# Designed miniproteins, single chains, continued (3): the designs that were tried, part 61

Each design is a single chain, and the fold is of that chain. pLDDT is the mean over its residues in the fold that is shown.

## One batch from the design tools (miniprotein)

Design m10236
Fold by ESMFold2-Fast:
Structure m10236 (fold): chain A 89 residues (1-89)
Amino acid sequence: GMMEEIEELYKEGKEALERGDVEKALEKAEELIRLGEEALRRGDRESARRAYEKALELAKEALKIAPKELILRAIGLILRAIGGLLDLE
C-alpha cells in the first residue's frame, strides 16, 4: 500500500544521502511530497503525514551537505513538506 511506498522512497533517499548523492536524495524527498499530496486528496491523512515527515527529514539532511546549486531546491522542498504538515492541522 501507500505506507510501503513511502517507506521504500525514504529508504532510497537515506541510501542516497549515505553515498553523498544529494540530487537523488532531493528527488526522493520530492516524490514523498507528491505521495503526501496524493494521500491527502484521497483522505488518507495518516499516509500524508508520514510522507511529509519523511520528505522533511530527507530534505533537511540533504541541505546540510548540499552543494550551492542545490541549496534552493532543498529549502523549497523543506517549505513544501512543512506546508503539507500544516494543512493536516
Scores: mean pLDDT 90

Design m10237
Fold by ESMFold2-Fast:
Structure m10237 (fold): chain A 63 residues (1-63)
Amino acid sequence: SGREEAIRLLTEEYGMSEEVARRVVRLVEEGRTHRAGALLMLEGGLSPEEAKEAVEKVKELLA
């Protein structure tokens, strides 16, 4: 499913833990994309541009 693909993307390409990946996917599903990006930066150490790109890819997989 798109959800499991999004979790794999975040863990395999962006180095997120599965716990962080699941929280990010949930925030995107809830339309809280800014909070999802902030979580990727704070917990995952992504740059602002990397976080924005990751959120956009997650949105695409969940559509």
Scores: mean pLDDT 87

Design m10238
Fold by ESMFold2-Fast:
Structure m10238 (fold): chain A 68 residues (1-68)
Amino acid sequence: MIEEYTVEDLEEIIKKIEEQLKLGILSKEDAEEDLETYKKLKEALEAGDLKKAEEVWKELVEKRREEL
């Protein structure tokens, strides 16, 4: 599943979250948590640490289920 996300995809997601935060569409707390998680995932992928990326991805998926 993490294979479906590239560093570029994560950059786009991060940018979109930052834009929504600036527009006041997302709460500051939710936006900050999401940004930290996606940035951590991006760092792991950039480092080529697929195990760490997979762990962060699993945490993100579980969190997103609760938000929906």
Scores: mean pLDDT 72

Design m10239
Fold by ESMFold2-Fast:
Structure m10239 (fold): chain A 77 residues (1-77)
Amino acid sequence: MVEVSEEEKKRIEELAKKEIKELEEFKKTEEFKKLSNEEKKKLAERLRGRAEQLEKVGLEELAEKFRKLAEEIEKEI
């Protein structure tokens, strides 16, 4: 795992939680529905990359949530 301070890890966790909430809300919007299949694929890939980063700092539960969001987005393609 990447070595981070407890303060930095907590900040990363808070940011990840905000990102998850924003993404869940975004998926309900017309803007998300208007995304091309390629844009949705890129978004899913980005979320998987984010999950890997979170897993490296020990935030496994948040990493799993990002992976699930990526899977849900791919189902929309």
Scores: mean pLDDT 81

Design m10240
Fold by ESMFold2-Fast:
Structure m10240 (fold): chain A 66 residues (1-66)
Amino acid sequence: MVRLSVIPLDEEGKPLHELSVTRDLPSREEAERWAKEEIEKLKDKVAYVAVTIQEGNEVETRIVKL
C-alpha cells in the first residue's frame, strides 16, 4: 500500500490544506498515475504542488511547478 498526498501551495509556498488530498493506493504505479491526474486538475489554479509518496517507512516529497 502506498499513501499519496497532493498539497497545493500558494504563491509564497504555504500549504493550502483545504485543497489537499490524500489517497491510499495499491501500488506505486497507480499512485504516480493518480498524482498526474490531480496535478492536471490544479494546473490553472495554483502555482506549485507538493507531492508526497509514502511507502512503508520511506517518504518521498517533490515540489512541482505548474
Scores: mean pLDDT 80

Design m10241
Fold by ESMFold2-Fast:
Structure m10241 (fold): chain A 58 residues (1-58)
Amino acid sequence: KVEEKVRKWIKENKPKKIKITVEYPSGPDYFEQLRRSRIEAEKAKKEAEKLGVEVVED
């Protein structure tokens, strides 16, 4: 899960700030892949905030 990966990375690297980037997909499933990526980014942001890490916008 994205939350577990984010938690492990934060514990290992102890960053002051993180930037969460959504990669823009290509092809016929563009909108479905984009929605999925946005959901994962939102989960990652919430997990980082729970760990006291500042999330930087674009």
Scores: mean pLDDT 72

Design m10242
Fold by ESMFold2-Fast:
Structure m10242 (fold): chain A 98 residues (1-98)
Amino acid sequence: MKKARILVNAYKNGRAVLMVDTELSEEERKKLAEQIKKLLEEDPFIKSVEVQISGGLITVIATGDDGKRTGELALEAAKKAAKEMGIEVVNEGLRVIE
């Protein structure tokens, strides 16, 4: 089964950075990134979303009013997108910085 490892860093200033490490193809990785971005852009709590792909790593940078909540929403969006693609999510943790 294909797996995605997810680590979330949440900042007190409303920013959250989600790192998704995948053994997916480039096309599957792009599709996963696009689905995560779409789900977060549809959430009224999320003020901005940036998604970057570098090799096996997808980086999602989301902003809202609270970093922990933003990080939790980003993690749930990533889990939902992965589930729709048949990808197992390994949650490596959500940590609050500062």
Scores: mean pLDDT 84

Design m10244
Fold by ESMFold2-Fast:
Structure m10244 (fold): chain A 91 residues (1-91)
Amino acid sequence: MEKAKELFEEGKKKLLEGDYKEALELFKKAVELDPDSEIAPYALGLAGQAALELGDYEEALEYYKKAVELDPDSPVGRAAQAAIKAIEAMK
């Protein structure tokens, strides 16, 4: 539905503005509203990025892993796999 896409686009805008907490919340709502949508793996990947910018590495790992589970072969799935490896290498 269009509402999930609207939340996703607003989340991307907040992420670019540095409003990471608001971006994360918008991406979470987009996934909750339409978890089977084409945007769900992208919203999860960007939620991971927002969580990472907030310093919440465990939450970031959770979102990146979910993005990989939904679409490992997409550009966002591959980026999420790289992010997971980078975060795990820091632990």
Scores: mean pLDDT 82

Design m10245
Fold by ESMFold2-Fast:
Structure m10245 (fold): chain A 70 residues (1-70)
Amino acid sequence: SKQEALQLFAIALDRGDLEKAKEQKKAALAAGASVEELRAIGQRIVDAYRAAGDDERAARVQAVMDAVLS
């Protein structure tokens, strides 16, 4: 489902798993998600890590998101 693919995409971004992020991006788009929805999910994770003071993890999530969505 779209919701499941979006959730698995979020998990892949959080783990820095580029290949799983690519796979779940493909699944989410096939299920009707937009690139904008995927970016919004990634941005929420980045913002959460920055708010927690974890700039290193925020940067890693941003890098994976940019690589997958560019």
Scores: mean pLDDT 88

Design m10246
Fold by ESMFold2-Fast:
Structure m10246 (fold): chain A 96 residues (1-96)
Amino acid sequence: SLARLQEAVDRLNTALDEAVKAMPEEDRFEAEVYRALATMIAAIGLRLAEEGKLTPEQVDALAQTLEEASDLVRKEKTVEAIGKAVRLLTQALADA
């Protein structure tokens, strides 16, 4: 569902914003780099879905991965968690 994917992207962006703001100032630069990567990958996935370049199954799989990435970032709120989110999203796009 495209609506589910749009909501999942919004939830990831919110989780990333909250996590970066909660981090110590010394970790913030590295966190912002991974945040930018995660945000770009999510935006690319959403754009491909909106243009009808993904199957319904691929759209739902990407939404699920975004939901999992958001949960990870929200729970851990670490640079390492955002880095893991980037890896998960990169793999999901590669598999699409």
Scores: mean pLDDT 87

Design m10247
Fold by ESMFold2-Fast:
Structure m10247 (fold): chain A 61 residues (1-61)
Amino acid sequence: MSSEEIVRAVAEALVANPDLTLDEAAQIAVDKGATPSQARGIALAVRRAGPEAVLKALDDA
């Protein structure tokens, strides 16, 4: 699965439920095929950048 698909899934989940913890967001990335270390990095990056901004950037690419 592409890294973009994993990032998108995490961002969509955080937009739908902004109360998701970092660990819950990381688990979504793992479920999509990320390694645990990648999943943690993706979840943190998406939360810091803003999930809606990440989705917009992916759609504009």
Scores: mean pLDDT 80

Design m10248
Fold by ESMFold2-Fast:
Structure m10248 (fold): chain A 87 residues (1-87)
Amino acid sequence: TDKENEAKKLKEEIEKNPDDAKLWSKLGRVLRSLKKYEEAIAYYKKALELDPNNLQAQYNLAESLKELGKEEEAQELFDRSPVASAL
């Protein structure tokens, strides 16, 4: 319930500030904690679209993909990411 309420509040903040990459990343983290990995992945991808240098979002996206058994997609993220060499 607390995490679901946090996700709802973050969605409301994003509607007001859709270009804030940190809000998208934070929403992804909340959804990941709820085991909603597919939704988390979508929001992490949005965060990285807004801030490609967000290493934390890149890492969390890869881990979420691995949780769904999409390990090849997670590997492709590191191979094609502008920040892959920093990891």
Scores: mean pLDDT 77

Design m10249
Fold by ESMFold2-Fast:
Structure m10249 (fold): chain A 109 residues (1-109)
Amino acid sequence: MNAKELIEKAREKLKDVDPELVEELFQLSREYIKKVAEKNGIKLSEEDIEAIALLITYGFVKLGLSVEEAKKVLENMTEEDIYRIILLVAEELFDGKDYTEELKKVFEK
């Protein structure tokens, strides 16, 4: 997975969204990914963290989640949920497929 291409595609999809909402969701997602990586001894570059955080942010925005709803989702999110979000959002951004229903299942927690 090319982190730079994912960052560019995710930012393009988010450009017309409220920048304050995007920044709040991005920072929440970024801090969560940093915590999960540290707990599991996973070494991620800052670019990888940004890419994953933007993919999660895109998922929240697409599903119309508020900052408070996003916080609750992140508190209940597993490593498997993160991996699934990365795959679904990346495929949507590159292949143009609509995975809204699949993303809803991941965010149902």
Scores: mean pLDDT 78

Design m10250
Fold by ESMFold2-Fast:
Formats: C-alpha cells, sequence, structure tokens
Structure m10250 (fold): chain A 78 residues (1-78)
C-alpha cells in the first residue's frame, strides 16, 4: 500500500542517517555527547518529516509510523 511504502522509505532513510552519524562519530573521534546530539537532531528531523508527510497524504496511522521511525534509532544502537 502507499502507507506501507511511505513507512518503509521513512524507516530506511532514518536508519541510513543514523548509520552515517555513527560512522562519522567513529571516523572523526566525536565525543559521546556530540554523537548523542547528532542522533537526537536526526530523530527530531525525521519525526517532523513523518508528521508532515502523514498530514499531506492523509495517512491514517501517522502516530504508528512516528513510533516505528523513533524505534529505528534504538534498533541500530542495540
Amino acid sequence: SNTDTLRQRLINHTRNQITQVRDDSQRRGWSDSDTQSSLDNTRTRQIGVTRQLGRVHDVPDVDGIVSDVRSVGDSVIS
């Protein structure tokens, strides 16, 4: 469905962004606080995009997709 396609794209994009932050952190020797700040900024941005796209496309379960996007960070960290 269009909703499933949007959900998967948002999850994959968020996962890629988190992976890039982790790679940059390791390569550049960022502090834990700088890494956490970058991860928090990435999550906040992706949640904002998810809510905006859900509103524009009348997605029935925007909060569910937001939850999935938020959980991607935890899955990559664990």
Scores: mean pLDDT 76

Design m10251
Fold by ESMFold2-Fast:
Structure m10251 (fold): chain A 60 residues (1-60)
Amino acid sequence: SALAEEIAKALGLSVEKAEQLIAGAKALRPLGREVTVQFLVREGGLSREQAEYVLDAVGL
């Protein structure tokens, strides 16, 4: 998606990786913001600032 391409470019990720992180963030969001941030940091290899950028970019 265009969003995944923008996130991939901004964070230096592949488009596939960005799509996986977006899908995971959307799936985990009902469990709360902190759980979603922890997923993006630990499994995604992102900083907290990068994780929050992803959440804001997807409207979560």
Scores: mean pLDDT 83

Design m10252
Fold by ESMFold2-Fast:
Structure m10252 (fold): chain A 58 residues (1-58)
Amino acid sequence: SLEELLREKGLDEEDIKRLLQKLAAMEAGVSPAQRESIRSVLEDTIRDEPVEVLKRVL
């Protein structure tokens, strides 16, 4: 899951919670296809970027 990926990357529970709240806000009012696209891009970003960058960007 996205939460597990964030934990593996070294984000703490508060950062994960904050990110998921931001994601939920971004997903509000967009189509299901856009939600899948947003999550796919986010997962790729989490895999590719160091935790320090993720804390600043996400």
Scores: mean pLDDT 76

Design m10253
Fold by ESMFold2-Fast:
Structure m10253 (fold): chain A 89 residues (1-89)
Amino acid sequence: MKDIALDLILLGYITDPELIELVRKMSPEAKEAVLNAADALVRGDEETAEEYIRKAVQLDPSITEEQVREIARAIAENRLRDLGLPPLP
């Protein structure tokens, strides 16, 4: 069973239909790893973000590291916007 609460959090930060479809295909464990990667990106901790991106792919090999990175960046950019901070480079 997918975690509906985790889906609501992830989808609340993503407006791109292609990224929404990618998120819907992910396992709950991979979704949690993506949220942790996004949190690391918001903090400027790129090394920790890359660790969680790799973990997400290990938990759900149906997705690629690039797709996970794209989702994590989208979430992080929306969180930075909510905080009034500049977007990721």
Scores: mean pLDDT 73

Design m10255
Fold by ESMFold2-Fast:
Structure m10255 (fold): chain A 74 residues (1-74)
Amino acid sequence: SEEIEEIKKKIKEIEEKIKELEKEIKKLKEELKKETDPEKKKELEKKIFEKEIEIGILEIEKGVLKRELEKLEK
């Protein structure tokens, strides 16, 4: 089905975006562990939080698409 393949493609694209954001968060968390300046720590924490929110939104979108896929596949 065309619809099934399109949804699977969108899910894969979202999973790839989540993977990239997780790698960025990992790097920022390693920077945060080494940082001693309280102001720079707050900026790193803010960047981490913003990326975690972005992942949360993408996970919701992925969940909706997976639910649509289940309805099409039974």
Scores: mean pLDDT 88

Design m10256
Fold by ESMFold2-Fast:
Structure m10256 (fold): chain A 68 residues (1-68)
Amino acid sequence: SALEERLEELERRAVLLVIQGLLSPEQAAKIGELLKKAEEALRKGDEKTAEEYLNQAERVLEEALSRA
C-alpha cells in the first residue's frame, strides 16, 4: 500500500541520515518511535492513525535536515 511504501521510505531515509551523522540520537529516537507507532496502526488496519504518525515522522526528519 502507499502507506507501507511511505513507512519503508522514511525508515531508509532515517537509517541513511543516522549513518551520515546528520541525525542526533534524540531526533533518531523520536523518528523511530513515530514509525513504530505508524507500523502498529497499520497492523490494526487504522490507516488514518498510521498516516498521521507518518506525517509527524516526515516533519521531524525535515526539521532535522533543516538544522544540519
Scores: mean pLDDT 84

Design m10257
Fold by ESMFold2-Fast:
Structure m10257 (fold): chain A 62 residues (1-62)
Amino acid sequence: SEKKEEIKKKVIEGAVKLSESLSKEVALAMARKELESDPRLTPEEIEEVLKEAEKAIEEHLK
């Protein structure tokens, strides 16, 4: 069972991994596309997850 919280966590983890191979911008763009494909997520929730993903990427790459 894929809960909303599990989806958010997986997207953030995926974005961090993608940022290592590509770039922060590409990783965040892919994360946005994945989050927008889930009809259960509101625009506000998508923006919150993307902010968390960006922060996680910046902390990981520092």
Scores: mean pLDDT 81

Design m10258
Fold by ESMFold2-Fast:
Structure m10258 (fold): chain A 60 residues (1-60)
Amino acid sequence: MGLELAAEGRRALEEGRYEEAVRLLTEAVKILSARHSPEDWAVREARELLEEAERRLREA
């Protein structure tokens, strides 16, 4: 679930759907953080994608 949401969020970000990307990546971070260490690459990558999506949304 968490990895699937992160993949969907990345796709939304790549397609310029920034609001959807923020929503998907926020949920991905919540799920992955509950199941994995904060140092896990999947958690870290999802957080980085969320920060990028939030930045893009503010600039749009």
Scores: mean pLDDT 79

Design m10259
Fold by ESMFold2-Fast:
Structure m10259 (fold): chain A 89 residues (1-89)
Amino acid sequence: LLEEAERLAREALEALAAGDREEAIRLLTEAAGLALRALAEAAVREAGPEKARELLEEGRRVAVAAAAEVSPELAAGIAAAADEVLARI
């Protein structure tokens, strides 16, 4: 999951360099979803589901705020990805 998230993030940077902002946002949103899933799995394993939920909710808040400064579409994508992961915990 983290390795695939890193690959997608690199592809997003390549899309940005090519001027394809829409593709870059799509790839970054997908990378964020995979990274959040990996973090959720690690947090559940290390601290249990209750603490994992707490950490993910805080991470969602911070990530959405940061993404909103760059793009409303990116912020919405990250929020949706985080909500999907939270629903599985």
Scores: mean pLDDT 78

Design m10260
Fold by ESMFold2-Fast:
Structure m10260 (fold): chain A 59 residues (1-59)
Amino acid sequence: SKELEKKIEELRKKAIEYHKNDDLVKTAEALQEIVSIRPFTPEEVKELLKELGSVDKRK
C-alpha cells in the first residue's frame, strides 16, 4: 500500500542517517522494522548497499 511504502522509505532514510552516525544498533533496528513490514526486493538491497557505501566515513 502507499502508506506502507512511505513508512518503509522513512525507515530507510533513518537507517542511512544512523549508519552515517556510526550507530550500528539503531541502523539494524530500523532495517529489522522494514523487514517486519515486508522483505526487501533485490533492487532495494542493491540501492541500500550503494547508499550505505556512499555515506560519510568517520575517517
Scores: mean pLDDT 73

Design m10261
Fold by ESMFold2-Fast:
Structure m10261 (fold): chain A 72 residues (1-72)
Amino acid sequence: GKKEALDLVIEANNYYAQGNYEDAIKLFKQLLEKYPDSEFTPEAYENLSLAYEKLGDKKKAEEYRQKALELR
């Protein structure tokens, strides 16, 4: 439910803050798969774009940035 989606966002953001971009990506992808209609879906796409940029994956960063823009 909403609490489980929020818990995933908090944990993913904590990994990102620690510089663990791969684990942050894993949790944001899990959020999108399990809770695709959550209020956190736009944030997940934005943060996936940023995490892939940090890893040097410019193609994935651009793909997720476009998805975030489509959700507005």
Scores: mean pLDDT 86

Design m10262
Fold by ESMFold2-Fast:
Structure m10262 (fold): chain A 64 residues (1-64)
Amino acid sequence: SEALERAKEYLERAKEAFEAGDYEAARKHLDIAGDYVAKAMAEGDVEEATKLAEELGKLARQLG
């Protein structure tokens, strides 16, 4: 779905920002990715959205 594609896009942007040391941008992109994960789950992409949610959680823990 479009929501799943957007979730993946923003998660990658969050990872890139984190690697660059831009923690503010990383948190902002994670928030947006989380919104798209929720939408993807509502649209039936449960398995893939759950995997993305786990990746979001891992990066969020690294951000503190």
Scores: mean pLDDT 87

Design m10263
Fold by ESMFold2-Fast:
Structure m10263 (fold): chain A 82 residues (1-82)
Amino acid sequence: MSKEELERLAAIYETAGNIQLAAGDFYESLGDKKTAAEAYRIAAENYRKAAELYEMSGDTQGAERARKNADEAEKKADEVEK
C-alpha cells in the first residue's frame, strides 16, 4: 500500500472505533452492560488496527492517539462488566 492508502485505511478503522465507542456508551446508558462491553472491545480492536496502520504510514502521532483510545476502550469494557 502507498503511505496515503495506509493513512486513509487507518482513518477508516479509527472512525469505526469511534462509532463502536459511542455505541458502547449508549448501551451502558441503557444498562445493557454485556452489549456495552462487546462494543467497547470492538472499539479497542479497531483502534489497535488504526494504530498499526498509522505506524506503517509513519504517522507516529496518529498511532499514539489510536493506542491511547484502544487502551481507554479496553478499560471501559473491563469496568462496565463489574
Scores: mean pLDDT 89

Design m10264
Fold by ESMFold2-Fast:
Structure m10264 (fold): chain A 70 residues (1-70)
Amino acid sequence: SSSLLQELEDVGSRASDLFLDSYRSGDSEKADKALEAMRLVDEAIDLLKQGDYEGARELLEKAKKLIDEI
């Protein structure tokens, strides 16, 4: 749905910002978590395009948890 896609785009943007900030500060652990969250969002969008809404939601939840740890 458009709502799920909007949430994926929001989380992806937040992960991208966190990656940039962590990279600039030299915090490799936070940068790695942010990069992983970005990859999960990309995979979730691909699943959503394939009609796998449940798989997309599971990856979105994992990405959110990684961002919350930063």
Scores: mean pLDDT 87

Design m10265
Fold by ESMFold2-Fast:
Structure m10265 (fold): chain A 57 residues (1-57)
Amino acid sequence: SLRELAEQLGVSQRTVAGALRALREGGTLAKVAVHELAKASGLSPEEVRRLLEEGLR
């Protein structure tokens, strides 16, 4: 859920929702969103991408 992802990443639900939208669109937007969340959460970009992909299910 958006709430659980936001809590895990330490960001707002709005930020997570935007990142999920960027991931659906793909390309540069997805890459930028993953990198920004990695900076905010302290997780690796790869870990953030995996969590967001799970959130799209």
Scores: mean pLDDT 79

Design m10266
Fold by ESMFold2-Fast:
Order: C-alpha cells, then sequence, then structure tokens
Structure m10266 (fold): chain A 83 residues (1-83)
C-alpha cells in the first residue's frame, strides 16, 4: 500500500544520499549530483504517499530521509566550493 511504497522509496533515497555524500567528498561531483537528483524525485513521491497513508512512523522515516538528502546537498555544495 501507500505506506509500504513510501517506506521503500525513503530507504532507497537514503542509500542514494549516503552514496552521493561519499562521491562528493571524493570530488566526483557530477556523479554525486545525479544521485541527489534521483533521491529528490524518490523523496517527493515518498512524501506524497506517506501523507496519504496517515502512517506516522512512515512519515518519520520520510523525514529522516529528507534530512539525509539535506546533509548530502550540503556536502556537495562544500565540495563544489573547494573545486
Amino acid sequence: GDAEEAKELAEKATELAKEATRLALQGKLDEARKLLDEAEELLKKARELAEKSGDEEVKKLVLEAEIELGLARIALAVAELAS
């Protein structure tokens, strides 16, 4: 259902954000950006599904994934400034 799909999308987005952070810190900026763009699209869908589900635990998982994406965006921005 919506809650289960939202959880799966949030988990995938979290893994993409973590990999993007790793790539950004290695100076692989184009690869990091592509993964962050994919993670953002997944999280947008996950947020919509989580809100439709009304499942507070799933909403929390989506929020945690959104925080991970935000941290990865900061890591990319710092790496881009160092380039």
Scores: mean pLDDT 88

Design m10267
Fold by ESMFold2-Fast:
Structure m10267 (fold): chain A 64 residues (1-64)
Amino acid sequence: MERLDPLVLEGDMYLIKGIVAYKAGDYDEAIEWFKKAIELFTQAGDEDGRRAAEEGLKEVEKKK
């Protein structure tokens, strides 16, 4: 939703990068992006974003 919070927006960008890397099979890159997204969403207090990034990270770890 339109919070326009810089940390949330940056977290969303890293989350999307992680998803794209994961779908491309670049698992190490996906892990890096999801970790950055988790940090940013945590700092912003965005629980939903943090959970989404954590789920992505778990899915990549399962594939490694």
Scores: mean pLDDT 81

Design m10268
Fold by ESMFold2-Fast:
Structure m10268 (fold): chain A 61 residues (1-61)
Amino acid sequence: SEEELAKELAEVLGISEEKARGYIEAAKTVGLDYVEHELRKLPLSEEQYKRALEILKEAMK
């Protein structure tokens, strides 16, 4: 479910579930490329970044 994906994304990024839902909404409304660019500004490991993109792609199905 989208709610479960938001929880997983929040855990991966170390952010609130509300903020994770915001990223999912932005990916759906503005586009995944926008969110990818925003995530690149964060001090994420390669594995965190890759997992976050997988979750966002799943949420956009």
Scores: mean pLDDT 84

Design m10270
Fold by ESMFold2-Fast:
Structure m10270 (fold): chain A 108 residues (1-108)
Amino acid sequence: MSVTMPAEKTAAEGSTVTLTATATSGTITKANWFKEKPGESPQLLIYNTSVRAKGVRDRFSGSISGNVATLTITDLVPEDSATYYVVAEFEDGSLAWGQGTKLTVVPA
């Protein structure tokens, strides 16, 4: 099993963005989302598909629909510019890491 993600995405400050990971085959049962900035350890944002990690703002939410895992970020701020990764768990119990989407937040 594997998932694909867009390499890059650009969105305006104050807007809403959705980041997606699509399974190439099989059904996603669980997704965990991480935020990574160069030189920093990855920060867990969402676990068990839709549960926010401790200290994560309510602007971040997660969902799954069949073969697509989605991370939604509302009210974008410049500090949201980062690479976002997913770890997807499949119905057969296998895990796949997404390649990551580099999000760039631009001034509105």
Scores: mean pLDDT 84

Design m10271
Fold by ESMFold2-Fast:
Structure m10271 (fold): chain A 80 residues (1-80)
Amino acid sequence: SEVLKKLQELYGKIINAYENNDLESLIKATEEMIKILKEYDPELAKELEELLKEFKEGKISPEEFVKKVEEILAKFFEKL
């Protein structure tokens, strides 16, 4: 699936940004992931938007953010 490949590539970018403490790239890759999810699963897209908002507000750690992104992707892949 092209959608699966794109989401996996974006998750890879999120992990790489996290490992390099590159918050700008982490946010950008997450925003691209949200755009894709809005087309296929608007509910999971909203969940990821709220998660990104909490991250930007400093309410969750980068490690917790990455784990929750993985959980959202797992839920999406389960539906395919």
Scores: mean pLDDT 87

Design m10272
Fold by ESMFold2-Fast:
Structure m10272 (fold): chain A 80 residues (1-80)
Amino acid sequence: LDELEEYLAELARAMVEHREELREQIEALIAETRELEARASGGEREVARLAVRALEAALAGDVEKAEEAARELARKAVEL
């Protein structure tokens, strides 16, 4: 679990660092993840919501929020 949390936090940080280059890809991923959230229920919906939070924080340049959401995402994903 700790390795997954750290890996996702590193990915979130990289998305923040490269957010201008990755803007279109991150926006597309947010749209796809919101569609998944709308169709999901229970834990799957929570995971999708956390993923959207992390991606939106990354686009906003909010490193702390993006990392926190990514770590919560990792913890919720292993509960599925």
Scores: mean pLDDT 84

